# Ledger of designs, part 35: designed miniproteins, single chains, continued (3)

Each design is a single chain, and the fold is of that chain. pLDDT is the mean over its residues in the fold that is shown.

## One batch from the design tools (miniprotein)

Design m9274
Fold by ESMFold2-Fast:
Structure m9274 (fold): chain A 85 residues (1-85)
Amino acid sequence: SPRDEELRRRGEELEKQGREAEKRGDYRRAGDLYEQAGLDYAAAGDLRSAAELYRRASELYEKAGDHDRAARLRALADELEAAAR
């Protein structure tokens, strides 16, 4: 649908912003951006891309010292991967 295409485009833009934040060593911001990108892909029905982004966000939150958020995103990524077949 046009909505799903728009969500994927926004997710891609958020991924680009996340990569730029990661290059600057801003791990918290990079994690936030990858988490938002994952939400957009999940809303568009792209569960595998969402799971990958949640894993990347989890790794960045670990680097930022936010272990609780990292653990929640790992669990969510595992659930989405299972749901994606």
Scores: mean pLDDT 89

Design m9275
Fold by ESMFold2-Fast:
Formats: structure tokens, C-alpha cells, sequence
Structure m9275 (fold): chain A 70 residues (1-70)
């Protein structure tokens, strides 16, 4: 239980970093950089089975939307 929680936290820190960078890029109108950062966050989330599928799909949809605007 504690080990699973630690693994989730260790994955969440990089994911959070990419999301923050992606949101910052979107606010600046840099949709290409935003798409890349959302794609990285989604890839990390997809590789971790403890991350809920809803979060993974949300990040993948954000990446797609940013790519369409780029």
C-alpha cells in the first residue's frame, strides 16, 4: 500500500510538471509546445497502471486538441 502510494507520487510529479508547462504554453498561444508537453504527460501516465484511465484519456485529448490548434 505505502509502496504503491510512493510509486504513484513519483509518477505524478513528472506528469504535473509537463501539465504546468503545457498550460503555460497554451496561455502563450504556443499550441505546438503545449501538445508536446501533454503528449509527454499522457505517455508517462499510460505507462503507469496506478494512474486512472480517465486521467490518461484527458491528457491524450488535451494533446490532440492542442495539435489541432497548432
Amino acid sequence: NLEETKELVDAEVPIFGYIVNAVTAENAGDYESAAEDYEKAAQIARSNPTIPEEIVKGLEEKAKEAREKA
Scores: mean pLDDT 76

Design m9276
Fold by ESMFold2-Fast:
Structure m9276 (fold): chain A 96 residues (1-96)
Amino acid sequence: MPLPELSEEERAALEKLREAMKEINKIIDEYVKEHPELASELASLLTGAVLRVEAALLEGDRAAAAETLRELARKLEELGLPEAARIAREVADFIE
């Protein structure tokens, strides 16, 4: 999809986010097999976070994008997903 007016660095940040979200989704898919009650909550949490991060990046607000990812990481860790939380923090550090 065309992303008008994005710099090379902004495009790299979005690509990093997409790859990280693929990895996080894979971890969640395995986790919800044993915790099906969390499937809806985790799906909603990820969708909301991704939309907020992409919106912040499109506005050039890298700090807001990174903070949204750190908030996502805290919630993932609270839900018993420390590896997914680590991946989210790595993306936040890359964006900032």
Scores: mean pLDDT 81

Design m9277
Fold by ESMFold2-Fast:
Structure m9277 (fold): chain A 64 residues (1-64)
Amino acid sequence: MELEELIEKTRQVARDAREGKVTPEEAAKVYSEAGRASVKGGIKMNEAAAELLRALLELRKRER
């Protein structure tokens, strides 16, 4: 997957996670991919990964 595609996927999954369209497990998997790619992806990937992490934290808060 190209870096730009992964950034777009990461942002899309963050939105879908906030809307309940993806499971926390699926979102966590994409976050792992984004985190590994952040070394190559620089600021834009780090921003996308941070958005997905915030979405995951909101999902965990709702499951409490």
Scores: mean pLDDT 73

Design m9278
Fold by ESMFold2-Fast:
Structure m9278 (fold): chain A 79 residues (1-79)
Amino acid sequence: SLDDEILLAFADMYAALLRNKFGPEEAEKVREAIRTYLLDGDEEKAQEILDSLSPEARAEAKRFIEVLKKDREKMEKAR
């Protein structure tokens, strides 16, 4: 819902930062992995996308997912 849209906006910002460092193809994969993980709950598919990234981009993407998971938990607790 709205919270998912807000989390996706943060995911888009993180992907934009990765685009400047790793290029547009890896940034799109990061965005796809974050959406797959957070919206679809498909951890297996998200992991497959992450595994297709370079090790450095994959580490950054995993860090962003953990940040967004914590932000989601905080949003849920604030209600």
Scores: mean pLDDT 77

Design m9279
Fold by ESMFold2-Fast:
Structure m9279 (fold): chain A 86 residues (1-86)
Amino acid sequence: DDAASRSAEEIRAELDRVIASLGLSREEYRAALVAQAIEAKNNPELVSQEDIDQVKEDLQQTIALLERQRDDELAALAREILAALE
């Protein structure tokens, strides 16, 4: 509920601040998130299957919200992360 209650604009602004604080480009941050999702899926010792399934459900709800708000860029990123988790 808390994640779903955030506006796409607030999420985007928060992500931009985090990216800047890490010294990464937006593209590098996206690549890092997708890579982390793949690594988590391949390393069950680090992340449980139940945690992965919960993240998938949360991502599906977030994609629907972002598409409704017409935030195509964040929706595309969320879809890439979901695809990486299968």
Scores: mean pLDDT 66

Design m9280
Fold by ESMFold2-Fast:
Structure m9280 (fold): chain A 67 residues (1-67)
Amino acid sequence: SLLETLSEEQRKTVLFSALGIVEAAIDFIEELIREAEKKGAPQEKIEELKKELEELKEQKKELEERL
């Protein structure tokens, strides 16, 4: 894998960067859910966003386990 071809220092930098990106994506989707709920968006759209949020939270957990 790409991570296995990097030095230990580079691997940690990549993982920290990926974690930061995922955390930013979580914050963004949480804000979208709040705005969608405030504007009375269709429940199906809110549920789609919540599914994306759960997938991002799982990715965050996997990255944290590697650090």
Scores: mean pLDDT 83

Design m9281
Fold by ESMFold2-Fast:
Structure m9281 (fold): chain A 74 residues (1-74)
Amino acid sequence: STTYTIDIKLKDGSEGTITITESSDGSSYTITASSAEAAKVLEEGVPLVDAKTAEVVFLDRETGEVLATGKVSQ
């Protein structure tokens, strides 16, 4: 199985972590958030990933405002 971690910084300056774990057979994945605030970013945000830098920006789906910024690691 492969685990990806996104360490995020929220608009209020707090930090959070989103963890994505792929199943051993690659058929499913589990997404978890470290806090209610991080879970809200995941629910309301659209992730935009820069493949060259592994940086991610979560934009509010309705407003386009930046909710969080982060970096993907494996």
Scores: mean pLDDT 79

Design m9282
Fold by ESMFold2-Fast:
Structure m9282 (fold): chain A 59 residues (1-59)
Amino acid sequence: MTPEEAAEEVRKLLKEYGAPDELIENAVESVRDIAEKYGPEAAREAVELTKKSLEEAKK
């Protein structure tokens, strides 16, 4: 997973949950940094963790 792919996945998830633009931008930058620094596996894990956190927050 490229940094751009990870950024797009996180943006899509947060937008679906109605997150404000500022929070979306911060999360997207964080995921891009993770992908660049720790590689594609870490980026994928960060995307999955974001998805899980959003599901838990809905409860």
Scores: mean pLDDT 78

Design m9283
Fold by ESMFold2-Fast:
Structure m9283 (fold): chain A 73 residues (1-73)
Amino acid sequence: SAEAFRAAVTEDARAWNALSPEERQRYRDLAMRQAPASQRQQVLDFLDYTTGLLNDPDAAVERYLALQEQLAA
């Protein structure tokens, strides 16, 4: 459900906000290096989403849910 997804995302936001800028950059670099070319856009979308969580978690969640709904249609 959307409610269960939002709860999980809230926990992810807390973990992401606990990282330093240097730790976030290392995570980003590692994720990009491990991503196969066919999944690179999905990894970039996820990294953009996690960056959004630092500024406005509620807006980032709503935007990500809307994007997922469009992709599922």
Scores: mean pLDDT 65

Design m9284
Fold by ESMFold2-Fast:
Structure m9284 (fold): chain A 65 residues (1-65)
Amino acid sequence: SEEFRKKGEEWYENKSEEQRAVIKEIAEKLIKIGDAVEAYIAARKAGASEEEASAAAERKGAKPL
């Protein structure tokens, strides 16, 4: 919700510049993971195989280590 987003922004703004940089980097990585999960689910719903869905997720940056 907008209220949740605003609360998160206020929390973020209360951090030091160095802490904000680290938080932003972590948030960007988490967003990429979320995008990868969404790509996997969308591919599976469209009838793609597990292998095809995994490939779609990898293209979004969630490669298995």
Scores: mean pLDDT 72

Design m9285
Fold by ESMFold2-Fast:
Structure m9285 (fold): chain A 66 residues (1-66)
Amino acid sequence: MKEVEEETEETVRKVEELIKQGKLEEAAEVVREYVERMTGVRLSREEALEEGEFMIKRRREREKAE
């Protein structure tokens, strides 16, 4: 449980860094691999980017809630 959350946090951090660097294709690939490993669902590039942005948003919302 906590290990899965830690892996999710690490993945979100990597995706955020890649997006910040303009490496959108690499960011999408990281999200796709993560989601496929965790759920077995294969996302498109666009779906992977949307999911990555959503994960980053949820992480920031949790940080703001304190």
Scores: mean pLDDT 75

Design m9286
Fold by ESMFold2-Fast:
Structure m9286 (fold): chain A 99 residues (1-99)
Amino acid sequence: SELEELVKKAKEAIRNKDLETFEKILKEIAENSSLEQLEEIAEELVKELTKILREEIETGKNNKDKNNKELSVEEEVGYALRVIGFLEDALLEKEKKEK
């Protein structure tokens, strides 16, 4: 399914902290899904985001490897909030188109 491939790419964009790619893929998901499907996908993406955020915060506490570019806890949380903002915007726009 094209929609399943887009969801996979959205998860990869979250892991890579690529907000521009995430926003673009999310718009494509919204155009190719119903409101109900988009709500289910948003829940799945929030679960992935929460998992990544927990992993990044936990590993960041003791990482002294100069080859790993890790964000501060504040930057990690800030990134997560922006992803949530994009999801909220997509859901609101989808609701307007269906009502």
Scores: mean pLDDT 77

Design m9287
Fold by ESMFold2-Fast:
Formats: C-alpha cells, sequence, structure tokens
Structure m9287 (fold): chain A 98 residues (1-98)
C-alpha cells in the first residue's frame, strides 16, 4: 500500500473515531483512533490520532490508558505542537490521579 493510500485510510478511520466520540461511544472512538495511528506511525496524523485516543480513554474513565496514549502521542512526532499538547495533558492527568 502506498503512503498516500495509508494516509487516506488513516483519515477515514480517524473520522469514524470522531463520529463514535460524538455519539458517546468512547471505547469504539479510541479503537478507531488507535487503528488510524497504526497505519501512519511517525507522522503528525499518527500523533493526532494517538492524542484523540487518549482523550477518548479519559472520557471513558480509563485514566491509565489516557496517560499512556498521551505519552505515545508526544513521542510520535516530538517536534510538533501535538507533542507539546500531549506532554501537558499527560502531566495534568497524572497530577489529578495522584
Amino acid sequence: MSKEELEKEAKKLKDLGIRYYAEGDYEKAAEYFEKAAKLVPGTKLGAESLLMAGIAYEKNGDYEKAAEYFEKAAKEDPSSSIAKTSERLAKELKEKIE
């Protein structure tokens, strides 16, 4: 599969995750965001998808997975604004659960 085909498929999976999130199905939202991230590792789209998975887990009350996915998002594209946002969210969440 080409890079362009993987990006297109990842965007479709992310859009499905957003729809499930809007419907309140946070577990399915996280699943689809994870699928999107796995197709485009090391990319901004992958980092965004991991960040969105973390947000979905947080909404589902799964704070341990939320922190894990925020840390994964921060590492996926460390130079991006997504990384800075993800690092902040991971720190804030860890401070709240301790």
Scores: mean pLDDT 84

Design m9288
Fold by ESMFold2-Fast:
Structure m9288 (fold): chain A 95 residues (1-95)
Amino acid sequence: MSYNFIFRFPDGGQVNINANINGNTLNINAINSGMSSPARIDIYVNGQLVGSILVAPNSSASISINGIQPGDNIRIIAEDLGSGARRSASFIARD
């Protein structure tokens, strides 16, 4: 399964999140496009913080989270570290 989100920030920049689940592994790629500041991407599974990455301006970063089961609640939070603005998306893991 694949999930795609675009988070738009007040500075005119955006973070594109591409997430996929292969077996029990959640793979997330985050792309910081046009922001002057780094973005912090926090990943929560069932309300627990399981991963965090920093994405420099006009760069990308990836993280993989193991042990995902169908029915898990996944929440992704992107924060613009220059402004403190936050954007989030959530989805339920499904086969």
Scores: mean pLDDT 86

Design m9289
Fold by ESMFold2-Fast:
Structure m9289 (fold): chain A 85 residues (1-85)
Amino acid sequence: MSKEEKAASYAVAGDIALIGAIWAHEQGRRDEALRLGKVAAELYKKAAELDPSVIEWGRRGLEAARKAGMDEVARIFEETLKELE
């Protein structure tokens, strides 16, 4: 697996975790939403460390978290993105 393929795999896994976080949040499962949100942020961070162009996926994830009203997850994404740039 190339570095770029591995980065894409982490980014896709991050999207899956974020979708799970949004769904858990809508179900009132706030602890699970926060856990999955942290997993998503870490996966996007790993992806961007392998391929910095993937940082845009993390920014899209931040906007999705904000739109869902997951303020704590959004803050984690903001901090993670600042660490990358």
Scores: mean pLDDT 84

Design m9290
Fold by ESMFold2-Fast:
Structure m9290 (fold): chain A 63 residues (1-63)
Amino acid sequence: MREEIERLLEEARELVEQGKYKEAGRLLHKAIELAKESGDEELLEEVERRAQEIERMGVRKVL
């Protein structure tokens, strides 16, 4: 599960760098859902924080 979440976060980061924010958001949402399914609260907090950081990268490029 963690490896799958890592892949989704990395793909989302690449999509943000390409300006594909909608596609990136879908992958971030999927990563968060997988973390929720794991029942690991620490993992969920880590994934949510990392997803927010990736989303913020897109916002900074638009500003």
Scores: mean pLDDT 77

Design m9291
Fold by ESMFold2-Fast:
Structure m9291 (fold): chain A 71 residues (1-71)
Amino acid sequence: SAEAAEALDRAGAAIASRDGNKEAVEHASRAGRALRAGDVEGALEGLRKALAATTDPYAKAEVQRAIEALK
């Protein structure tokens, strides 16, 4: 959905600007590619890995919002 895609884009931006963790950025990027390919399960897996690698609380909240948008 447009809402899920926007939430995922917002999560990726928050990780890149606030957290800076390369592993988290890579997982969020993979999740975005999976979602664009219609792979919702792959997107959820990528987002869960990004959440686990993210330490900034704002970036975590944005990742969690993206996960909820895909349910």
Scores: mean pLDDT 83

Design m9292
Fold by ESMFold2-Fast:
Structure m9292 (fold): chain A 87 residues (1-87)
Amino acid sequence: MEETLRKLAEAARAGDSEMALSYALKLTPEDLVSIGFSREEAERILAAIRAGNKEVAEEVAKAVLYHLQGKPAEAREHLAKAVALTE
């Protein structure tokens, strides 16, 4: 869990969408709930990531980056963008 979240934050800092998707594929629903998604949203996000949606993976990676930096407002913005991309 913790290692995967750190690797996603690194992908976000690098601006590397391919790296973001690669690490996002290793996420569990519990990992996504830990950063602020509901379980229902987490399952939807993971379905989009498994379908190869790099935009969802990028927004999740940015949310993880801000979450680990202790910036809840910025993290919430990127969580909301990720959810919107799955609707």
Scores: mean pLDDT 84

Design m9293
Fold by ESMFold2-Fast:
Structure m9293 (fold): chain A 81 residues (1-81)
Amino acid sequence: EAEALRRQAEELGAQAQKAAEQGDLDTAARLYAQAAGLFRRAARLSTDPREKQLLLDAADRAVGLLRAAGYDDEAARAAAG
């Protein structure tokens, strides 16, 4: 279950990166926010402390990309849950 959520989050992150490269920042922001949420959910289901930390780091990275793109409100929501 955690593995499936992690895989989905990674796929959404890749799609967000492609959207950002094409200048579709609204789509990129939506996908990064979704990816961050899925990484946090995967972290809650993980029982391995190292895996949990890597998933939380991935969520924080997605939030950072939202802030870098100027989506501070979306980033704040993604960081909260």
Scores: mean pLDDT 80

Design m9294
Fold by ESMFold2-Fast:
Structure m9294 (fold): chain A 119 residues (1-119)
Amino acid sequence: MTLDELFAEFDRRMETLSVEEAKQALKEFLQKVGDLLKERYPELKDIIDEFMKKVLELIDNYKPENREEQLKKLREIFSEAVEKIDEKIKDPAQRDDVLAALSRVATAVGKLLEKIEKE
């Protein structure tokens, strides 16, 4: 399964799911994206595992009253992953591929947080 197929399936599911079902769908999506990235870039395993762990912790601890704080934390998690990936990947095209995938993960998380606020 490609990253584009995984993101398309997640977007489709998000339109029809309750908030709790959407949280589970996002967790499943994050696991599949993380597994695919680790298969393509085994050297990034620890970086991808830490990124996904922090994103999952952010989702589990999310409260609507803390939206701005949580979005700031998401941006910090992303920035840390970007820095670590830049240190490990010598090929700019491979680096850009991984960073694009992580950016789409951040977008998917933001979409879930927005859905929670809309009830």
Scores: mean pLDDT 80

Design m9295
Fold by ESMFold2-Fast:
Structure m9295 (fold): chain A 95 residues (1-95)
Amino acid sequence: LVEKGKEAEKNKDYKSAAEYYGKAVKEGNSTVIENWAKSAIKAGIKDAKAYFDLGESYFRKGKYKEAIEYYQKALELDPDNKETKTNLEVAKKKL
C-alpha cells in the first residue's frame, strides 16, 4: 500500500495515492497520515480531518505558518470544531 501510494504520488496521480495511503492508515499505519492528507488535498478531496491532520503535522515540525493555513482550511469545512479553533489560536501565538 505505501509503495503503491509512493508510485502514484511520483506520477502525480494524487487520487490513487490518497486511496493507497488512506487504506494504509485504516490498517494501522500512522506513519503515512501526512502523505494521505497531502494526497487527498491535491486530489481535491475536501476533508476537514485531512486539513486538520496536515496542520497538526506542520505544527509538530515548528512550521506554524503552514499549520495556521491548514487549520483555517479545516475550519472552512467544519467551522464549529473546537479543537481546530484552539490549535489555530495556539499556532498564531507561536508566530
Scores: mean pLDDT 80

Design m9296
Fold by ESMFold2-Fast:
Structure m9296 (fold): chain A 60 residues (1-60)
Amino acid sequence: YLEEAREAEEAARELEEEARELEKKVAENPEDKEAERKYAQLYAAAGILRAAAELFRELA
């Protein structure tokens, strides 16, 4: 288990929290397609970071 795995997990959590806030905003303003797109991007980025953390953990 390396610090890189921990940092990636922490970054993923931060993005998940930001995505959760955007999810609320999208629910309040469904016509805001830019917010919807940003929400999707943050969710995808968090998933990539979690996959990277898993890889770092397996390499340690």
Scores: mean pLDDT 78

Design m9297
Fold by ESMFold2-Fast:
Structure m9297 (fold): chain A 75 residues (1-75)
Amino acid sequence: SLEEELLARGEELLAQAKKALDDKDLAALDKAIDDMERLIAEHRDQLSPEALLELEIILGLILIQRGVLNLILSR
């Protein structure tokens, strides 16, 4: 289903963000955020509330990873 494809893509973006954090690659992490925000924005009205919540949680986790990386790089 579309929801299964979008959730799988969200999980791929989360994995990409984790790798970017491990590599200290801010540009790659920012790209994962941009891709995730676009994914949610393009499909918001086509997702169940449950699938939308799961993608929003994944985005939140990626944003936390970006915050962590920014703290590491700024200290």
Scores: mean pLDDT 87

Design m9298
Fold by ESMFold2-Fast:
Structure m9298 (fold): chain A 79 residues (1-79)
Amino acid sequence: EEERRRISNEAARALDEFVRAWAAGVELTPEQRERMIRLLREEAKLHREDAAKDPNPSRALAHEIVAKLYEGFAEAVEK
């Protein structure tokens, strides 16, 4: 749990930096784009796992929405 939280925090921070640079029109290298897409999809996967195991329907729905947002960002970066 502690290790998972640390990984998620690190990924989220990296995502913020990548998204901010991309939104600012900074030309990302193919390697940077691939890494960004991987991080976005990994976070989406973690949120889907949290949604699947959370017995609270509202919290589970929130995780599912966040997962879809991360997947949407990954698709946008691929274009």
Scores: mean pLDDT 76

Design m9299
Fold by ESMFold2-Fast:
Structure m9299 (fold): chain A 85 residues (1-85)
Amino acid sequence: SANEARLRELARRLQELLSKPVVTPDDIKELKRVLEELEALTRELAAQNSAVDPAFSEAFLRVTEEVLADIRERIKKIEAELAAG
């Protein structure tokens, strides 16, 4: 689906940004934008699946929220390092 293709593209972009040897303030803005769009798309995908398998949809949201929280924490650490430099 278009949402799955977009999810893969956002995941690729996230990996690219997080693997950069030097992270700029503009990269942090892009990371936050990508994270926000990933959060929105994962909720949309869960909503689409809730009519077919509510239990799977709930489990999917729980796991994805855990992963997104870890990424959010990593962004905060990078942002703090930039502010300290």
Scores: mean pLDDT 78

Design m9300
Fold by ESMFold2-Fast:
Order: C-alpha cells, then sequence, then structure tokens
Structure m9300 (fold): chain A 59 residues (1-59)
C-alpha cells in the first residue's frame, strides 16, 4: 500500500540520517512525504517532513 511504502521510505530516510548521508535522507524523506500525503496519512506525512527538515539542515 502507499502507506506501507511511505513508512519504508521513512525508515530508509532515518537510517540515512543516522549514517550522515543527508542527500539520501532528504530524497527518501521527500518521497515518503509524497506517498504519505497520497495515502491520506497525516501523521506519516508530518514525520517525513520532520526528517526532511533535519536532512536539509545537515547540509
Amino acid sequence: SLAEAARRGLENAEKALEEGDYSRAATAAGHAKKLAEQAGDEELARRAEEVLREAISGV
């Protein structure tokens, strides 16, 4: 499902942040946010946005 794809993308983004790969984290978080929005999962979309903001700030 879109929600499951968004969650997996968010997990990938969080791991990328942990590894210091800000570019990969931003890309994965941005994709996860779009999928979460399409799925109507506001909580997932908000979490993905938080990860995206953190990744961009790390650059």
Scores: mean pLDDT 83

Design m9301
Fold by ESMFold2-Fast:
Structure m9301 (fold): chain A 63 residues (1-63)
Amino acid sequence: MIDAEVQAALLMIKAVTAEKAGDFEEAARYYEELAQLLEQIGEDPSLVEDVRRKAEEARRKAA
């Protein structure tokens, strides 16, 4: 079983990598998945909100 914290780190790396590559649709998807995982494991609500904001910014850049 993969630790949720490790899975969150991998999702962050994928999101940032996609964003740097200009794949904003993909970056938004990974940020959304990360936010859902963080919420599921009871992470700080402010951190979840920050990640959701990153997803929104990525979606805006994709448009």
Scores: mean pLDDT 82

Design m9303
Fold by ESMFold2-Fast:
Structure m9303 (fold): chain A 59 residues (1-59)
Amino acid sequence: SHMEEQARRRAQLEKELALYDEVLAEIKDHPLTPEQKASVEKAKARRAELERELAAMDG
């Protein structure tokens, strides 16, 4: 059913989001090179995208 598919997609997005949260929290207080900072910004952008997808599923 649509609800079951939505629930599976939500669980997948939440799992990915949690992994990004862990990675970003781990490096929060570390000194970063410019290249590493660019990678962090890309990760933050992907995390925000996942949050937007998750929010859209509730709309």
Scores: mean pLDDT 80

Design m9304
Fold by ESMFold2-Fast:
Structure m9304 (fold): chain A 68 residues (1-68)
Amino acid sequence: MQELKDKILALGEQLAEAVKAGDEEKVEELKEELSKLGEEAAEKGMSEDELREISLEIINKANEALEE
């Protein structure tokens, strides 16, 4: 679980960088990976609360990259 959360957050950072760089192809690939990891985490029993927290961290990082 913790390893999955860490991996999801790391991919979220890569997504923010790809968004900042304007690399649409990379953004699409990373979104696909994040979606798969999110489903895997849910299948492994990650709580809804944990999933929401991770989603907020990813959104926050992406928004900061877009604002800067």
Scores: mean pLDDT 75

Design m9305
Fold by ESMFold2-Fast:
Structure m9305 (fold): chain A 90 residues (1-90)
Amino acid sequence: SLVEEALEQVRRRLEWLREQRPKWLELAGKVSPEVQKKVEELLEEIERLLEEIMEELEKEEPDMERIKELMERIQELELELGEIINEILA
């Protein structure tokens, strides 16, 4: 089903982020404690929003508009995180 496919995609994305978390925190920590804290906060918010999408998808009638809003917020946070990581690696 479409819901099962969406849940699997969200789970894989969450697992990937959790695998990357210690690497990104180590890299950010080499720059400064402030940058490390910012990366930690971004990762925590992204994980929370992914969990909210999973909870919504598990409902009998998922609110697709809410899922869309949560996905758009994740995209904004991932862009910010990506900019920070790219600057560290440059």
Scores: mean pLDDT 86

Design m9306
Fold by ESMFold2-Fast:
Structure m9306 (fold): chain A 50 residues (1-50)
Amino acid sequence: KVKEDAEEAIKVAEKNLEDVKKTMPDSGKAIDFAKDFLERAKKGAEELLK
C-alpha cells in the first residue's frame, strides 16, 4: 500500500532525526526544521491517499 510505504519512510526519517538529536543536542534548530519537513511529508502522504 502507498500509505504503508509512506508511513514507513516517515518513521525511518524520524528515527534518523532522533539519532542526530542524541549525538548533537546543540542542533535543536536543525531538528526543528527537519521535524517541520516531516510534518509536510505526512500531509503530502495524506493528500495522496485521498
Scores: mean pLDDT 72

Design m9307
Fold by ESMFold2-Fast:
Structure m9307 (fold): chain A 64 residues (1-64)
Amino acid sequence: GKRIAVAGGSTEEDARAAGERAKEQHGADEVVALAGASGKETIAFAEELAKRTGAEVGVVGGKR
């Protein structure tokens, strides 16, 4: 299936909300929501994972 990495805010709740939105918008089969890291780090990781898997990235909240 198609995987998508998502960076949310610094909270687990924000990350889950971002993952849900990304799945809806991008039609991914699997969504990885990232929490517990800085916004910049989670965004960078999500972008790298999407690049490796060919998935699209939905980013909601977080800091660069």
Scores: mean pLDDT 56

Design m9308
Fold by ESMFold2-Fast:
Structure m9308 (fold): chain A 76 residues (1-76)
Amino acid sequence: MTAEQARAAAETGVAAAPALIAALRANPDDPALVAAAGIHAVALEHLAASPALSPELRERVRAAAEELLAAVREAQ
């Protein structure tokens, strides 16, 4: 993954997170949404480790991952 690809993936992932969190909170018993939110959170955690991200973008990625993981825990 190039630095530009990592940054683009991080921006896209952060932008997608609110809709997924809202969908899971509306349907906490949906195993597909629990799995999707968990997978998305792990992907964002991996992106947060990239040196290509600015400190501001890294903070946004970490915040989105934490909120996704919180929604997954609430759904269990």
Scores: mean pLDDT 83

Design m9309
Fold by ESMFold2-Fast:
Structure m9309 (fold): chain A 68 residues (1-68)
Amino acid sequence: SKLMEAQKESIRVGYELGKQLPIPEAIKKAREEGYRIGEELGLSDKEKEEAALSGQMGAIRGARERKL
């Protein structure tokens, strides 16, 4: 599924952003990147937002692991 591909890539990108940036900035950029990845794959607006949410989840995880 193209949506699953976008979600996996968005989680990966978000995770790296979460490791490097303050949490609010990491979440914002991860959502923007997830939406963009969905756009590049030709997904619907709803699926682009689902990819953005996956990016946000990745960013939160990356930020959590940075504290360890």
Scores: mean pLDDT 86

Design m9310
Fold by ESMFold2-Fast:
Structure m9310 (fold): chain A 88 residues (1-88)
Amino acid sequence: SRAEIAELLRRRAEELEKLAEKGLELGKEKGKEELGEKLAEALRRAGELLRRLAEAVEAGDEEKVAELEEELARLEEEIRRLHEEVLE
């Protein structure tokens, strides 16, 4: 159901918000605090987008779902790149 999908998206948002804190710690550990901060910001933004996606899913707003999925996909690529840069 739409409600079940929305619940899963909100749970994923909470997980990304927790990962943002770990991203900051990782950046400090690697001596890359600025990259860690950018990674944490991107993770928090992804969590926000997932919460908005959950609302759009519950509302049955297919156009908004598509828009938010495109934004999330771009942000996921940025997160992947930043994570790789922090680990270098």
Scores: mean pLDDT 87

